# Designed miniproteins, single chains, continued (3): the designs that were tried, part 16

Each design is a single chain, and the fold is of that chain. pLDDT is the mean over its residues in the fold that is shown.

## One batch from the design tools (miniprotein)

Design m8560
Fold by ESMFold2-Fast:
Structure m8560 (fold): chain A 57 residues (1-57)
Amino acid sequence: EEERMREEVRRLAEEVLELGETGSDKEFVEALEEFERRAAEIRRELEEARRAREALE
């Protein structure tokens, strides 16, 4: 569901922000890249769902 995905993205972003304050630069960059990749995947799922709805409307 869209709402669940949004919450997941928000949690991932929050973890990245915490690492930005307490982690090393290298750890922060690696975590950011991984979370960005996962967030992009969720974004693609949402885009596909919206395109499917658009075709039905």
Scores: mean pLDDT 72

Design m8561
Fold by ESMFold2-Fast:
Structure m8561 (fold): chain A 63 residues (1-63)
Amino acid sequence: MRQEIVDEIRELIEEAEREGLITVDWERLDKALERWEAEYSVDELRAILEREKRYIELRRKKK
């Protein structure tokens, strides 16, 4: 389900912010997540999730 993937993306970003890896504009992010859930396919959302995972992994490796 699209919502499950969007929730996973949000949780991933929340964790990265808690670790100090990124700074998040939550208003902008929530609007983006709402748009992505409405407009993107499951496969497109999975691609976004994998991209965000790789980005956060790279940031975490610098610690």
Scores: mean pLDDT 79

Design m8562
Fold by ESMFold2-Fast:
Structure m8562 (fold): chain A 98 residues (1-98)
Amino acid sequence: AEEVVEEAERILEKAEAYFRDSLAKGDTLGAEIAFALYVMEVAIIDKISEKLPEEARRRLYELAARHAENIYDMAEKAGLTSLAKAAREVAEELRRKA
């Protein structure tokens, strides 16, 4: 359980970093790919969440929500309105599950 949580956390952190770095370079396609990778990890968390202890599950959803909120902030500041909306909706859903 702990190893799974740590690996998920690393993947979420890398997706946010890739998003931030892509925006810094003006790479909008890279930012979209980074968000897609983030969403894929959220889907994996959803799939495994029922098999995790409640504390680990809540921690993963809280962490995932924080990354979505950071992506929302960066996307909104960059004028990526559709991506910002998608990130906000994901953050709200994850906060309900945390």
Scores: mean pLDDT 85

Design m8564
Fold by ESMFold2-Fast:
Structure m8564 (fold): chain A 76 residues (1-76)
Amino acid sequence: MDWEKLAKLIAENAEKLEEEIKKAREFAEKLEDEELKKLALEAVELAEKAVEAAKKGDAEKTKELLEKLEELGRKA
């Protein structure tokens, strides 16, 4: 995967991604299943941090955060 290209694309779309992540957080907070809620909120937090890292031009940090998101998805 081209992490530098992906980080740049995330940064260019940061406003739209931040709005979608905010909606995802609101959805996660409404989940009644405590385990799913924790998992969803953790995923939202990682996504928020990845967008912030991409906005700062930190491709390495963006990669680390996205890999953590992928690992979370594999465990679910």
Scores: mean pLDDT 80

Design m8565
Fold by ESMFold2-Fast:
Structure m8565 (fold): chain A 55 residues (1-55)
Amino acid sequence: SMKEKINKVREEFVKEAQEELKKIDLTKLSPEEQAARTRRHFERLAELKKKYDEE
């Protein structure tokens, strides 16, 4: 179901985000770096959705 696909996307994304946060300090990022990080996260979410929905 679509809900199961969304849950898998969320789980993988959260794990990756948690791992990234262990390596960086968000308070030390510039506004430009924060914007770039947010953009990368949206791109990654789209990739994960594609992976679980289909080619």
Scores: mean pLDDT 76

Design m8566
Fold by ESMFold2-Fast:
Order: C-alpha cells, then structure tokens, then sequence
Structure m8566 (fold): chain A 59 residues (1-59)
C-alpha cells in the first residue's frame, strides 16, 4: 500500500532468494537466519491488519 510496505516486500523477496542460495550451498545455519528474518518481517507487515498464526502443538 505505502512505499514502506513495497520496500519491505522487496526485502522479503531478497531474503527468500538468499535463503534458497544458502540451502543450495548446504549452509543451513545461514538459511535458518534468513528464514527467521523473513518470518519477523512478514509479521511486521501483517501484524497491523492480520495476525500471523503458526500452528505449534507444543505451544
């Protein structure tokens, strides 16, 4: 909607691409780091309008 949201969406795409590259390289530690950043950024984008619900049977 705003320029800030567009910038954040581009950031998500970049992080997802980097995560895929890390997985392809066998660097799962770096891949996890990028995944966590994506999840946090997505929650920030949706947290104002929609709650992101992750199903966790232990939580």
Amino acid sequence: SSAARQEALERVRELVAKRREAIAAGDYETAKKYQEEVVELVRELLGEDTEVIVYDPKA
Scores: mean pLDDT 70

Design m8567
Fold by ESMFold2-Fast:
Structure m8567 (fold): chain A 60 residues (1-60)
Amino acid sequence: GELRKKMLEKIGEILRLIGEIFDLETFEDLKDPEVQKKIEELKKKIEELLKEMKELEKKM
């Protein structure tokens, strides 16, 4: 149903964000504070999506 579709969309977004972190860690200088800040922002976005998934699970 609708809740399952929303869950799958959030899983897809998390996978995309993990890919972005992987790219930053692989191709950028991890000692750069700007790179560290971008990784922190992506991690926070993943945490937000995980919280949203937990709320959706309560409705299923």
Scores: mean pLDDT 81

Design m8568
Fold by ESMFold2-Fast:
Structure m8568 (fold): chain A 66 residues (1-66)
Amino acid sequence: SIMEKLTEEQKKYVEEQEKRSGLVAGQGVDVRDEQSGKTVPEEERQAIKEKAGEAGRQDALEEILK
């Protein structure tokens, strides 16, 4: 596992980036809903947050492993 090869600090960094990316994506959906006057379904919102979290995790891993 890639996570097993990381230091404790690197693992925390990856986990934090995953969480932050998901939160930022969620905030972006809220802003778009306010601007458009339409609400994204919760199911779709969760999918957006999860996809953004995974992308943030992958970006953090690529940065660490370079």
Scores: mean pLDDT 74

Design m8569
Fold by ESMFold2-Fast:
Structure m8569 (fold): chain A 68 residues (1-68)
Amino acid sequence: MVRVVVTFVDSLTYDLNKQIAIVESFGGKAYSLYGMFTPNKLIADIPEDKIDDLKKNPEVKSVDPAPV
């Protein structure tokens, strides 16, 4: 798994449950605490083979490497 920052479309701002559901639907694990401070961004662990599929989701703006 790779730790990434997932940025969602503005319509999902503060919809933490939907953001988590999208991450989990790709086999990832979302860290919900981070969603409280960044209303359309989550830090998540995603399987490497699913990152490109997650990027293709219309509700996802970008997937970027998480800073250490």
Scores: mean pLDDT 74

Design m8570
Fold by ESMFold2-Fast:
Structure m8570 (fold): chain A 61 residues (1-61)
Amino acid sequence: SPVEALQARILAEAREGFKTLSPEEQERVLAVLEAFYSQHLSPAQHAELMAGLRKIAEEER
């Protein structure tokens, strides 16, 4: 689906970006993405995306 393709792209871009960010910068990016996508995705889709993003941030610590 278009939403699944978008989520996959966001997660792939986050994997590359988060490697270059400090933990504090990662937290700020997560807050911005959470606020933005809460307006554009269903609650279930938003929760799934944010769980994936948080996992990537933890792996890049």
Scores: mean pLDDT 80

Design m8571
Fold by ESMFold2-Fast:
Structure m8571 (fold): chain A 86 residues (1-86)
Amino acid sequence: MTLVLVFRNLSPTQLTAEVLRAIGLELDGYDVKIEVEGDTLTITIGGLSQEEVDAYIAYAKELAARGYEVKITQEGDTVTIEITFP
């Protein structure tokens, strides 16, 4: 499965933290693509199991409960999670 994480409305500190987290995933051997456009970060992770994707969906739902705007969409084997920071 492929997971696309889109983080929007990031402060400079939040952007740095999320980029470092994405680099950590790449160093751990995940197939990661990182794209930065202003205050928006897009991370594409390939080769995930359904269980790994479900864990990210659960985390995104916890962020929604904490006041983040979260949108989850699925097309085929690709899940897109869009998170807008408050």
Scores: mean pLDDT 82

Design m8572
Fold by ESMFold2-Fast:
Structure m8572 (fold): chain A 95 residues (1-95)
Amino acid sequence: SVEEKAQEVIRAVEELIEAIRKGDFDTALKKVQELIRKMNELADALAKEDPEKAREFLIKSTALVLDIIGAILEGNYEEAIRSAEELKKFVEEAV
């Protein structure tokens, strides 16, 4: 279900935040890859119900993921966590 896929994305965001808080750059990037995979699964589930909502979700969630990646690469972990928490809130409100 969409709700199950949303919970998987939320969990992936929480795991990413934990990796960032630990300062483990390699683990954080692996968690970003897992998050992208889970976001695509959620977008596919959303597209079956509402293709327009799925497109809006992908546009905003992709922008937030790029912000997270950029912040990690710059070593700005506070900004990376902020963007990740914004993504979590967006997913919670979108479902």
Scores: mean pLDDT 87

Design m8573
Fold by ESMFold2-Fast:
Structure m8573 (fold): chain A 85 residues (1-85)
Amino acid sequence: SSELLKKAEELLEEAERLLEEARRTGDIDLARRAKELAEEARKLAMEALKSTTNKQDILRAIGLILRAIGLIIDAERLIKELEEK
């Protein structure tokens, strides 16, 4: 649904903001929160993909899933860097 796609997009925007703040401050909890939001966004985008037959919404959902995966990878890398002494 368009509501699921909108929510997924909003969660990804917040996750990207938190991840950049985590890089700036070295706050590992912000990086972990960014990962959680990206995982939630991926779940919502996948749910939207399963419930839609509209080509535009399918492509949007796929794009959001890929964006979420990239952000999860980036957050995981930052978490690992911040955990190293």
Scores: mean pLDDT 88

Design m8574
Fold by ESMFold2-Fast:
Structure m8574 (fold): chain A 83 residues (1-83)
Amino acid sequence: GEELVERAERLKEELKELLEKAKEAKKKGDEEEYQKLLLEAEILLGMMLILLGVARVIGDEEAARKIEELVEEARRLLEEVKA
């Protein structure tokens, strides 16, 4: 399960970087760049959800729990930027 958790952690950090860029694009009025960065962040969230599904299917409950927490944090960050 360690590899799945590490991948999810990297995806979350990439998602955070995309969302910081999205906040800057929104401040500058660059709607096209803002929407592009939001879409890229949503794709990374989707990849994290796939890793969560894999952890659940293989029965790695510890990895599944850790990835679920990372997914919940990522969802919260995305919703904060959209607000």
Scores: mean pLDDT 88

Design m8575
Fold by ESMFold2-Fast:
Structure m8575 (fold): chain A 80 residues (1-80)
Amino acid sequence: SDSEFLQAANQFATLAARKGIEAGDKELLEKAYELQRLISENAPKEEIARAAKETAEVAREKGVLTPEMEQLLEKVEEML
């Protein structure tokens, strides 16, 4: 459902933002905040999922992508 999609995307964005703060990584923080903005503005699901995937790629590059973040991303992608 749209509500479950938005909950998963928002939980992912929150975890990504926390990792960005903990690591002092401005790029990860900017990506996470942009994802949160797209969610709050009710952007199309495809755009939200794309932003989530891009945020996950940055988190992976920085070595801070957790199993919980991967599970949330998978849930977002399955709900497209």
Scores: mean pLDDT 89

Design m8576
Fold by ESMFold2-Fast:
Structure m8576 (fold): chain A 68 residues (1-68)
Amino acid sequence: SDAERVYRWADDVLKKTKNKEEAKKELIRLARQAIAAGFDPETVLEALRKAAEKYGLKDFIEEIEKAL
């Protein structure tokens, strides 16, 4: 599903990117690209939230939503 794809992409970003600010920028880029490609924004944000929570970064989602 689209949610599974976005989650996997976000998980890969968070797994390899150790710097919080850089990770946030990459997640914003990922979200914008997915939405531009026709993915539902709510589905994208839910998948990003699940990935961020796995890494203890749930506060990222509010900042990402504000940037979109």
Scores: mean pLDDT 82

Design m8577
Fold by ESMFold2-Fast:
Structure m8577 (fold): chain A 65 residues (1-65)
Amino acid sequence: MIDEKEVLAALGDMYASLAKLAEKKGDLKEAAELYRKAAEYYREAGDEERAKELEEKAKELEEKA
């Protein structure tokens, strides 16, 4: 069975994908919110590098929105 941390990472991947779609549509505020959610899931999964990367991305989009 998939480990709990793997499930959290998969949720992070899902929200990151949704954020990319929102960004492509020009919904920068929604994209930022989705990137923040993805970052939270990656952090809970123990992937601090990816979490920080997406937190920075969300901040950039919020500054542009």
Scores: mean pLDDT 82

Design m8578
Fold by ESMFold2-Fast:
Structure m8578 (fold): chain A 56 residues (1-56)
Amino acid sequence: IDKYIEELQTKYGWNQEEIEKVKEKFEKTPNPELELLLKRKDYESAKKLLEQIRKK
């Protein structure tokens, strides 16, 4: 999961601070739906879910 999140930051210009917070959140509370979306390269759905996790 971390590898895909880092690619989102590097390739798509996500804010590094935002990515770090999401990574920390995900490590403590794994989200299997997010992991599946990222593995399938469903960027739009994954981004929306990541934003929801980050804001909460």
Scores: mean pLDDT 64

Design m8579
Fold by ESMFold2-Fast:
Structure m8579 (fold): chain A 55 residues (1-55)
Amino acid sequence: SLEERIEEVEREVLRAMMEEVRARGLKGGSPEYLAAAARASAENARRVAEIEAES
């Protein structure tokens, strides 16, 4: 379903971000961590918009 696809994208993007944070040893609240979070948020929004446009 549309909702399942959106949830999968959200979980995939968040998981990828968290793995990068861990792999690079980024500290919570650091500029690098905030940049990674901002990029993940933007990527998620873009992918969700594409899925919604397809519905």
Scores: mean pLDDT 84

Design m8580
Fold by ESMFold2-Fast:
Structure m8580 (fold): chain A 80 residues (1-80)
Amino acid sequence: SKLEEIRELVLEFAERVSEINPETAERLKELAKEEFESPRELVEAVLEVVSEAYGTLSDEDAARLAELTREFLEKVREIL
């Protein structure tokens, strides 16, 4: 299912984010375990967590997170 494919992408994204911010990565891994009504709702929840993380990061880590988020969204578009 598309939801299962997006869950796998969220887990891959979380592993890469863990190199920048382990706390944000843990939150993303928990989202991948939660029930959502649609793949879109999971993606929106992921983006909310990412948005909150930017306020706590250095400029360099924020730039890296933005790059990883862009790659994640490109993969999401291929599935949805």
Scores: mean pLDDT 86

Design m8581
Fold by ESMFold2-Fast:
Structure m8581 (fold): chain A 99 residues (1-99)
Amino acid sequence: SAAEQEAGIARLRERVDEVRKKLEWAKETYKKDPEKGIKLANEVIEEASRVAVEAADLAYRATDPALQQRFTDIAVEAGRLMREAYELKKKAEEELKKS
């Protein structure tokens, strides 16, 4: 139903918001605690990857073009967070080498 699809979008957006908050925590942490920064970045990569896969699958199954676009937008946003987390992981690994 349309209500179930709207609920699905809301749940995916909440998961993206949680991933974003964890990425910000990783950004604040990595210089002081590079090992914790790497751990948090890995958790962001894993969570964002799951959201991207789920959103892409829902986009593929959507028959309404507007709903397909909304799921696609979530998958794209999750992909951006994943790329930012990979770059942060690299920076955290460089900080770890300095310690």
Scores: mean pLDDT 90

Design m8582
Fold by ESMFold2-Fast:
Structure m8582 (fold): chain A 70 residues (1-70)
Amino acid sequence: MEERARELAEEAARLAEEQGIPLEEVAEGLRRSAEAARRHAEAIPERAEEAREDARIAEEAARILRERAE
């Protein structure tokens, strides 16, 4: 999980720099994606484990980006 989150954060940071998007804004986007994934996990129990893992990856990536933005 953590390695995948770091990879996602690095890729997001690279794209943000190329397009001139603040890392804080990208981190917010990832945080919202994590919230959506958690809601999907609640609505579809048969895919809950996968959705929760996706949510954790996105949330951790957002945390990494936020730390770099500060």
Scores: mean pLDDT 77

Design m8583
Fold by ESMFold2-Fast:
Structure m8583 (fold): chain A 62 residues (1-62)
Amino acid sequence: GPNAEAARELGERGVEAARAGDGERAFQLSTLGVAIAQDEEGAEAGKEGAERAGRAARSMGY
C-alpha cells in the first residue's frame, strides 16, 4: 500500500544518508519508515528496508 511504498523510499534515503556519513539522518529516516510501516498489511518489505537503514546508523554510533 502507500505506507509500504513510502517506508521503502524512506529506507532507501536512510541507507544513502548512512553511506554519505550522516548517521543521524539515517536513524531519523529509519525510525519514521518503521513507524509508518507498522501494522499495515504487506508493509514488511518497507519496514525491513527502514530497519536496515537503522542498523547502518547504529553501526555509525547513532
Scores: mean pLDDT 70

Design m8584
Fold by ESMFold2-Fast:
Structure m8584 (fold): chain A 102 residues (1-102)
Amino acid sequence: SEEAHKLFKEAVDKANKLSDNPEAVVELYKKLIEKYPNFAEAWNNLGNALAKLNKLDEAVEAYKKAIELKPNYAEAWNNLGNALAKLNKLDEAIEAYKEALE
């Protein structure tokens, strides 16, 4: 929706100013998702903030939600692969990277 895209852009701009505070970025995207749960890009950005906090299992769940909403989301597949590799789930990471390559 137009409103969801506008609020997402505002959230991205705010998150960029909070690059040294990943906890604040997590709360920012959680609020956006609470109002617009079907916004794939918000789930992907939530995953990125969670990964910066080394909350890798939560990051994986957020990336999976982004992919569920947008299966051809190459960035989310690549991010999922990176998080899975850090969790030493190497076979799952390889499959995620293959999906990211289209």
Scores: mean pLDDT 89

Design m8585
Fold by ESMFold2-Fast:
Structure m8585 (fold): chain A 69 residues (1-69)
Amino acid sequence: SPVEEGMEAVEETVERLRAAGETDLDRMFAAIQATLQEFRARHPDMPRADLQAVARRAADLVLEMHESL
């Protein structure tokens, strides 16, 4: 499922940032944005609701990572 692929991609990006000890919020957002942009480019015909679900997961993970600092 493209949705599952997107969810896994953003989760892997967050895990990588956390493992690297990234604390710069701008760099975190840039990395997540790059992951979402690449994912969107691979799935241009994805339904809006599915794309929103992936974007929401990314936002929730960024918030959780920020709260862990």
Scores: mean pLDDT 79

Design m8586
Fold by ESMFold2-Fast:
Structure m8586 (fold): chain A 63 residues (1-63)
Amino acid sequence: SAAEAAELEAWRAFLKTLLPEALEELIRNLRFILEKFPDDAALQRRARALLALAERELAARRA
């Protein structure tokens, strides 16, 4: 959806402003959320999308 696409673009922009340590902490926190709330389908979908964006940002900085 347009709203979902806009949210992901906002998160992508935000992730680019984070220091490496903050980005790594966010990745750890997202992984924790995925483990702690396995039955929350909406949270799982959103957290997985954010985790993928955060991991791509971290990888881009290491390239």
Scores: mean pLDDT 85

Design m8587
Fold by ESMFold2-Fast:
Structure m8587 (fold): chain A 117 residues (1-117)
Amino acid sequence: SRAKELFEKLTSDDEEERLEGIVDLAELYLRRLQGDEEAELILSEFNALLTKAEKAGELPEEKIRFIDLAFYAIRSYLVERKSLEEIRAELLARGVPEEEVDLIIEGLRRGVERGLE
């Protein structure tokens, strides 16, 4: 399942897997905004997996926070039309570590590029 693969990537302890997770998430979010029913289904299934894991106490607070920040950045860029520079500055001002901010911004940039192909 693409939803399960996305969940495994975003909850990974491997930085490269988390980066690919953000790329996939941003691409799916963009495609959903374009009316892609498959992307909507995958994101719906992913949100169900997140909710189940959170309620079961299977997901650390740090991983939940990371996923929330990724969604925040993607929404800010695609829906609210903020620049990547504005989003980066905002996340840094909120005390998010620079390494995590750079990961989220790079993943968002690549995912949007892929979604426009």
Scores: mean pLDDT 89

Design m8588
Fold by ESMFold2-Fast:
Structure m8588 (fold): chain A 70 residues (1-70)
Amino acid sequence: SEAERHLQAGLEALNAGKPEEAVEHFKRALDLDPTYEQAAMALGYAAGMLRDQGKDELADEAEAYVRSLR
């Protein structure tokens, strides 16, 4: 599915050390399927990588997005 393709693209971006790019893909996967647990978990992981890179504002936005899925 398109959601699965975005999950895979996001995981590739994480592997390349590009959490900002990964966040965009995981958000797109969740826009297509808000119940996509793997994409939500991956977005949380990407937020952690953003904090490790000193990008706290982007990490906060990613975490808020995950919380909005309830």
Scores: mean pLDDT 85

Design m8589
Fold by ESMFold2-Fast:
Order: structure tokens, then C-alpha cells, then sequence
Structure m8589 (fold): chain A 76 residues (1-76)
């Protein structure tokens, strides 16, 4: 997951919002599969902030994912 986050940061630095979103989504997927819901929510929140200007649609999707993950954590 950490490697995918770094790849997302590199893609974002290169101006490739699409590649960045794909790497962040994969990082979140790995964290969810590992049961690390809190870390997954943090990555989703972070991705939403980073993509807000370059890809508002992707940013909104990541905000939705973060809210869902936070809801699951609160229901534990």
C-alpha cells in the first residue's frame, strides 16, 4: 500500500491525475483487504485533498469512500 501511495504522489507530481487516482484507489483496496480500515480512510481523505483541483470528480469519489470507511469504523 505505501508503495502505491508513493507511485500516486509521483504521478500527481507529473500532472497525471488519472494515474494518481488509480494508484490511490489500489492502495485503499489493499488496506481494506488487510483490515486496515482507519489507514484506508486516511488515504482516501488525503487523495481527495490532493485531487480536488486536478480531478474534482475523482476527489468526490474518494471523499465518499472515506465517509463509508469511517462509518464502518464507527460501527465496530
Amino acid sequence: AEELIKEGEEALAAGDARAAAEHYARAIEELVKAGKLEEAAEVAEWAAEKLAELDPEAAEAFRGAAELLRAKLAAE
Scores: mean pLDDT 80

Design m8590
Fold by ESMFold2-Fast:
Structure m8590 (fold): chain A 95 residues (1-95)
Amino acid sequence: GAHPEALEVELEAAVVELEAAVYLATEKFIPKEAEEKLREALKYASEAVKKAEEAIAAYRAGDLETAAKKLEEARKYLEEAEKKLREAKELIEKA
């Protein structure tokens, strides 16, 4: 079957990527610091997806130890992505 926890990380990372991309595309004026944080959020979200994909591949191969390790790495990248997105939103709202 599918690895539901890794798929959840991929979905949550995709939401971060979409929201950051919408801000970058639609806001007329973004503070430079907020733009930098949105770009960092995109980088971390991309890494979270990559690690989640590696976790799914390991799980399918029966390597449960590698799958667990890659899932933990994916979650850490997702947490950083969400943190950077939140900080960017705070800067945009404050401007």
Scores: mean pLDDT 85

Design m8591
Fold by ESMFold2-Fast:
Structure m8591 (fold): chain A 93 residues (1-93)
Amino acid sequence: SAEELLRKGVNAYLNGDYETAKEYFEKAVEEAEPGSELRARAYSILGDVYEKMGEYEKAAEWYRKAAEDYEQIGRTDVAEFLRKKAEELEKKA
């Protein structure tokens, strides 16, 4: 399930295994329902993983995808925060 993939990804991320975390989160976004909170969260964490790996342009792209999903579920505060974070990372790329 997307939930199980997200859990496995979080465990890898917390252990500093960013390559494994990336793989699990990419699978989680693929399995998650479009516009769901689960997909929004998985996109956001993918952004975090890419940021930790120094891939700022890709991190910004994932944060923007997460923001779109969060906005669809009414989490405009989170969406605006993630868009601002993406913009700041694009300046570092």
Scores: mean pLDDT 86

Design m8592
Fold by ESMFold2-Fast:
Structure m8592 (fold): chain A 65 residues (1-65)
Amino acid sequence: MSLEEQARELIERLKRLLPQMPEELREPARKTIEALEKALKEKNDVVIRVGIHEGEELIREIEEA
């Protein structure tokens, strides 16, 4: 799977989970989505990788809660 595909899949997962998130996690999730969408438009591979890592950690926190 390409980095762009991983980022898009992660954005979709975060958006689906956003309504079910605790309030304290919603703002970090929104910022991660915005950062990933911006990085995808700019084709900034480094920022995409960082955003994927942060988004995956957020999903882990939500799934473990």
Scores: mean pLDDT 81

Design m8593
Fold by ESMFold2-Fast:
Structure m8593 (fold): chain A 90 residues (1-90)
Amino acid sequence: MSEEAKKLLEEALELLKEAVASEDPEEKIKLIEEAAKLLVKASEKLTEEHKPLLEEILEAANEAAADEDFEVAIQATMTAMLVSVMLLSL
């Protein structure tokens, strides 16, 4: 993984951690949206082997940002956080 991609994934992970910790649904959505933007930038720097996993995170994050359902936003954020940690561990 490139240093640039790793940096973007680390920044996205920090935003996702803040989203999980937040009790405000509006703040969660904004943090997920910012994380999704960083994940899109990271996808351009990743190898093709990791792209499918990152695409799954991006879909979950975009769905959470578009849906005002607090429960869906939390689940999508936790999934994105877990997979971001897995990508950083590679």
Scores: mean pLDDT 66

Design m8594
Fold by ESMFold2-Fast:
Structure m8594 (fold): chain A 68 residues (1-68)
Amino acid sequence: APAPELGLTPEQLEELRRLAAEASAEERARADALVEEVVAANPDLPEELREVVRLHALALEHKRAAAE
């Protein structure tokens, strides 16, 4: 199995995926823009890590919107 390079457990990854699925189209667009900036700064990031970063960005954006 691919190593959880961000230190996330499989259960945490499933939670992030669920939160990401609940994100609105606008939240997804904002998260995608953030991920593109991170990838542009770090082009050597493997695809597996890029997916995890995108899920994490979606979850963070959703949490931030809920906290406001």
Scores: mean pLDDT 70

Design m8595
Fold by ESMFold2-Fast:
Structure m8595 (fold): chain A 89 residues (1-89)
Amino acid sequence: AMEEAGAAGAGAAKGAVEGATEEGNPIAAAAGAVAAVGAGTEAGLRGWGAEEAARAAGEAAEAAARAAGSEKGAEGAREGAEEGARRGA
């Protein structure tokens, strides 16, 4: 639960950073990473499973990266969250 949520948050952060960096947008990378870690941590504290944590972290990071102007950061965040949750399981 907490480890799975942490892995989902870390995955979403990694995906957001990679995608936003590919677009040359470090602000979106930072915003996505912060949102991913925050949502992942919250999911872990609530005892959510890997799927729920991946959804929460991915959606939060996706929204933050997109708001900062990075669509690739948003896509990476969602994919990274799912990958992180799988590794944490």
Scores: mean pLDDT 79

Design m8596
Fold by ESMFold2-Fast:
Structure m8596 (fold): chain A 72 residues (1-72)
Amino acid sequence: SEEERRLAEAYLTAGKIYYNAGDYDKAIEFYERALEIRPDYAEAWRNLGLAYEKKGDFEKAQEYFEKAERLR
């Protein structure tokens, strides 16, 4: 729905704000909320991967990057 799409986009935007502030834990929380609403949100999967990469969790980062690529 339009409401679900906008809510997922709002969570993605919030996640990006926290990511740019260096708060990777909060970024992850908001990206996960976006993905709960829209599991096919490739950009959210990619940004989740970037946040885990910043936390040094390269295995999770790779999984999420691959998930994002499968959705393109």
Scores: mean pLDDT 90

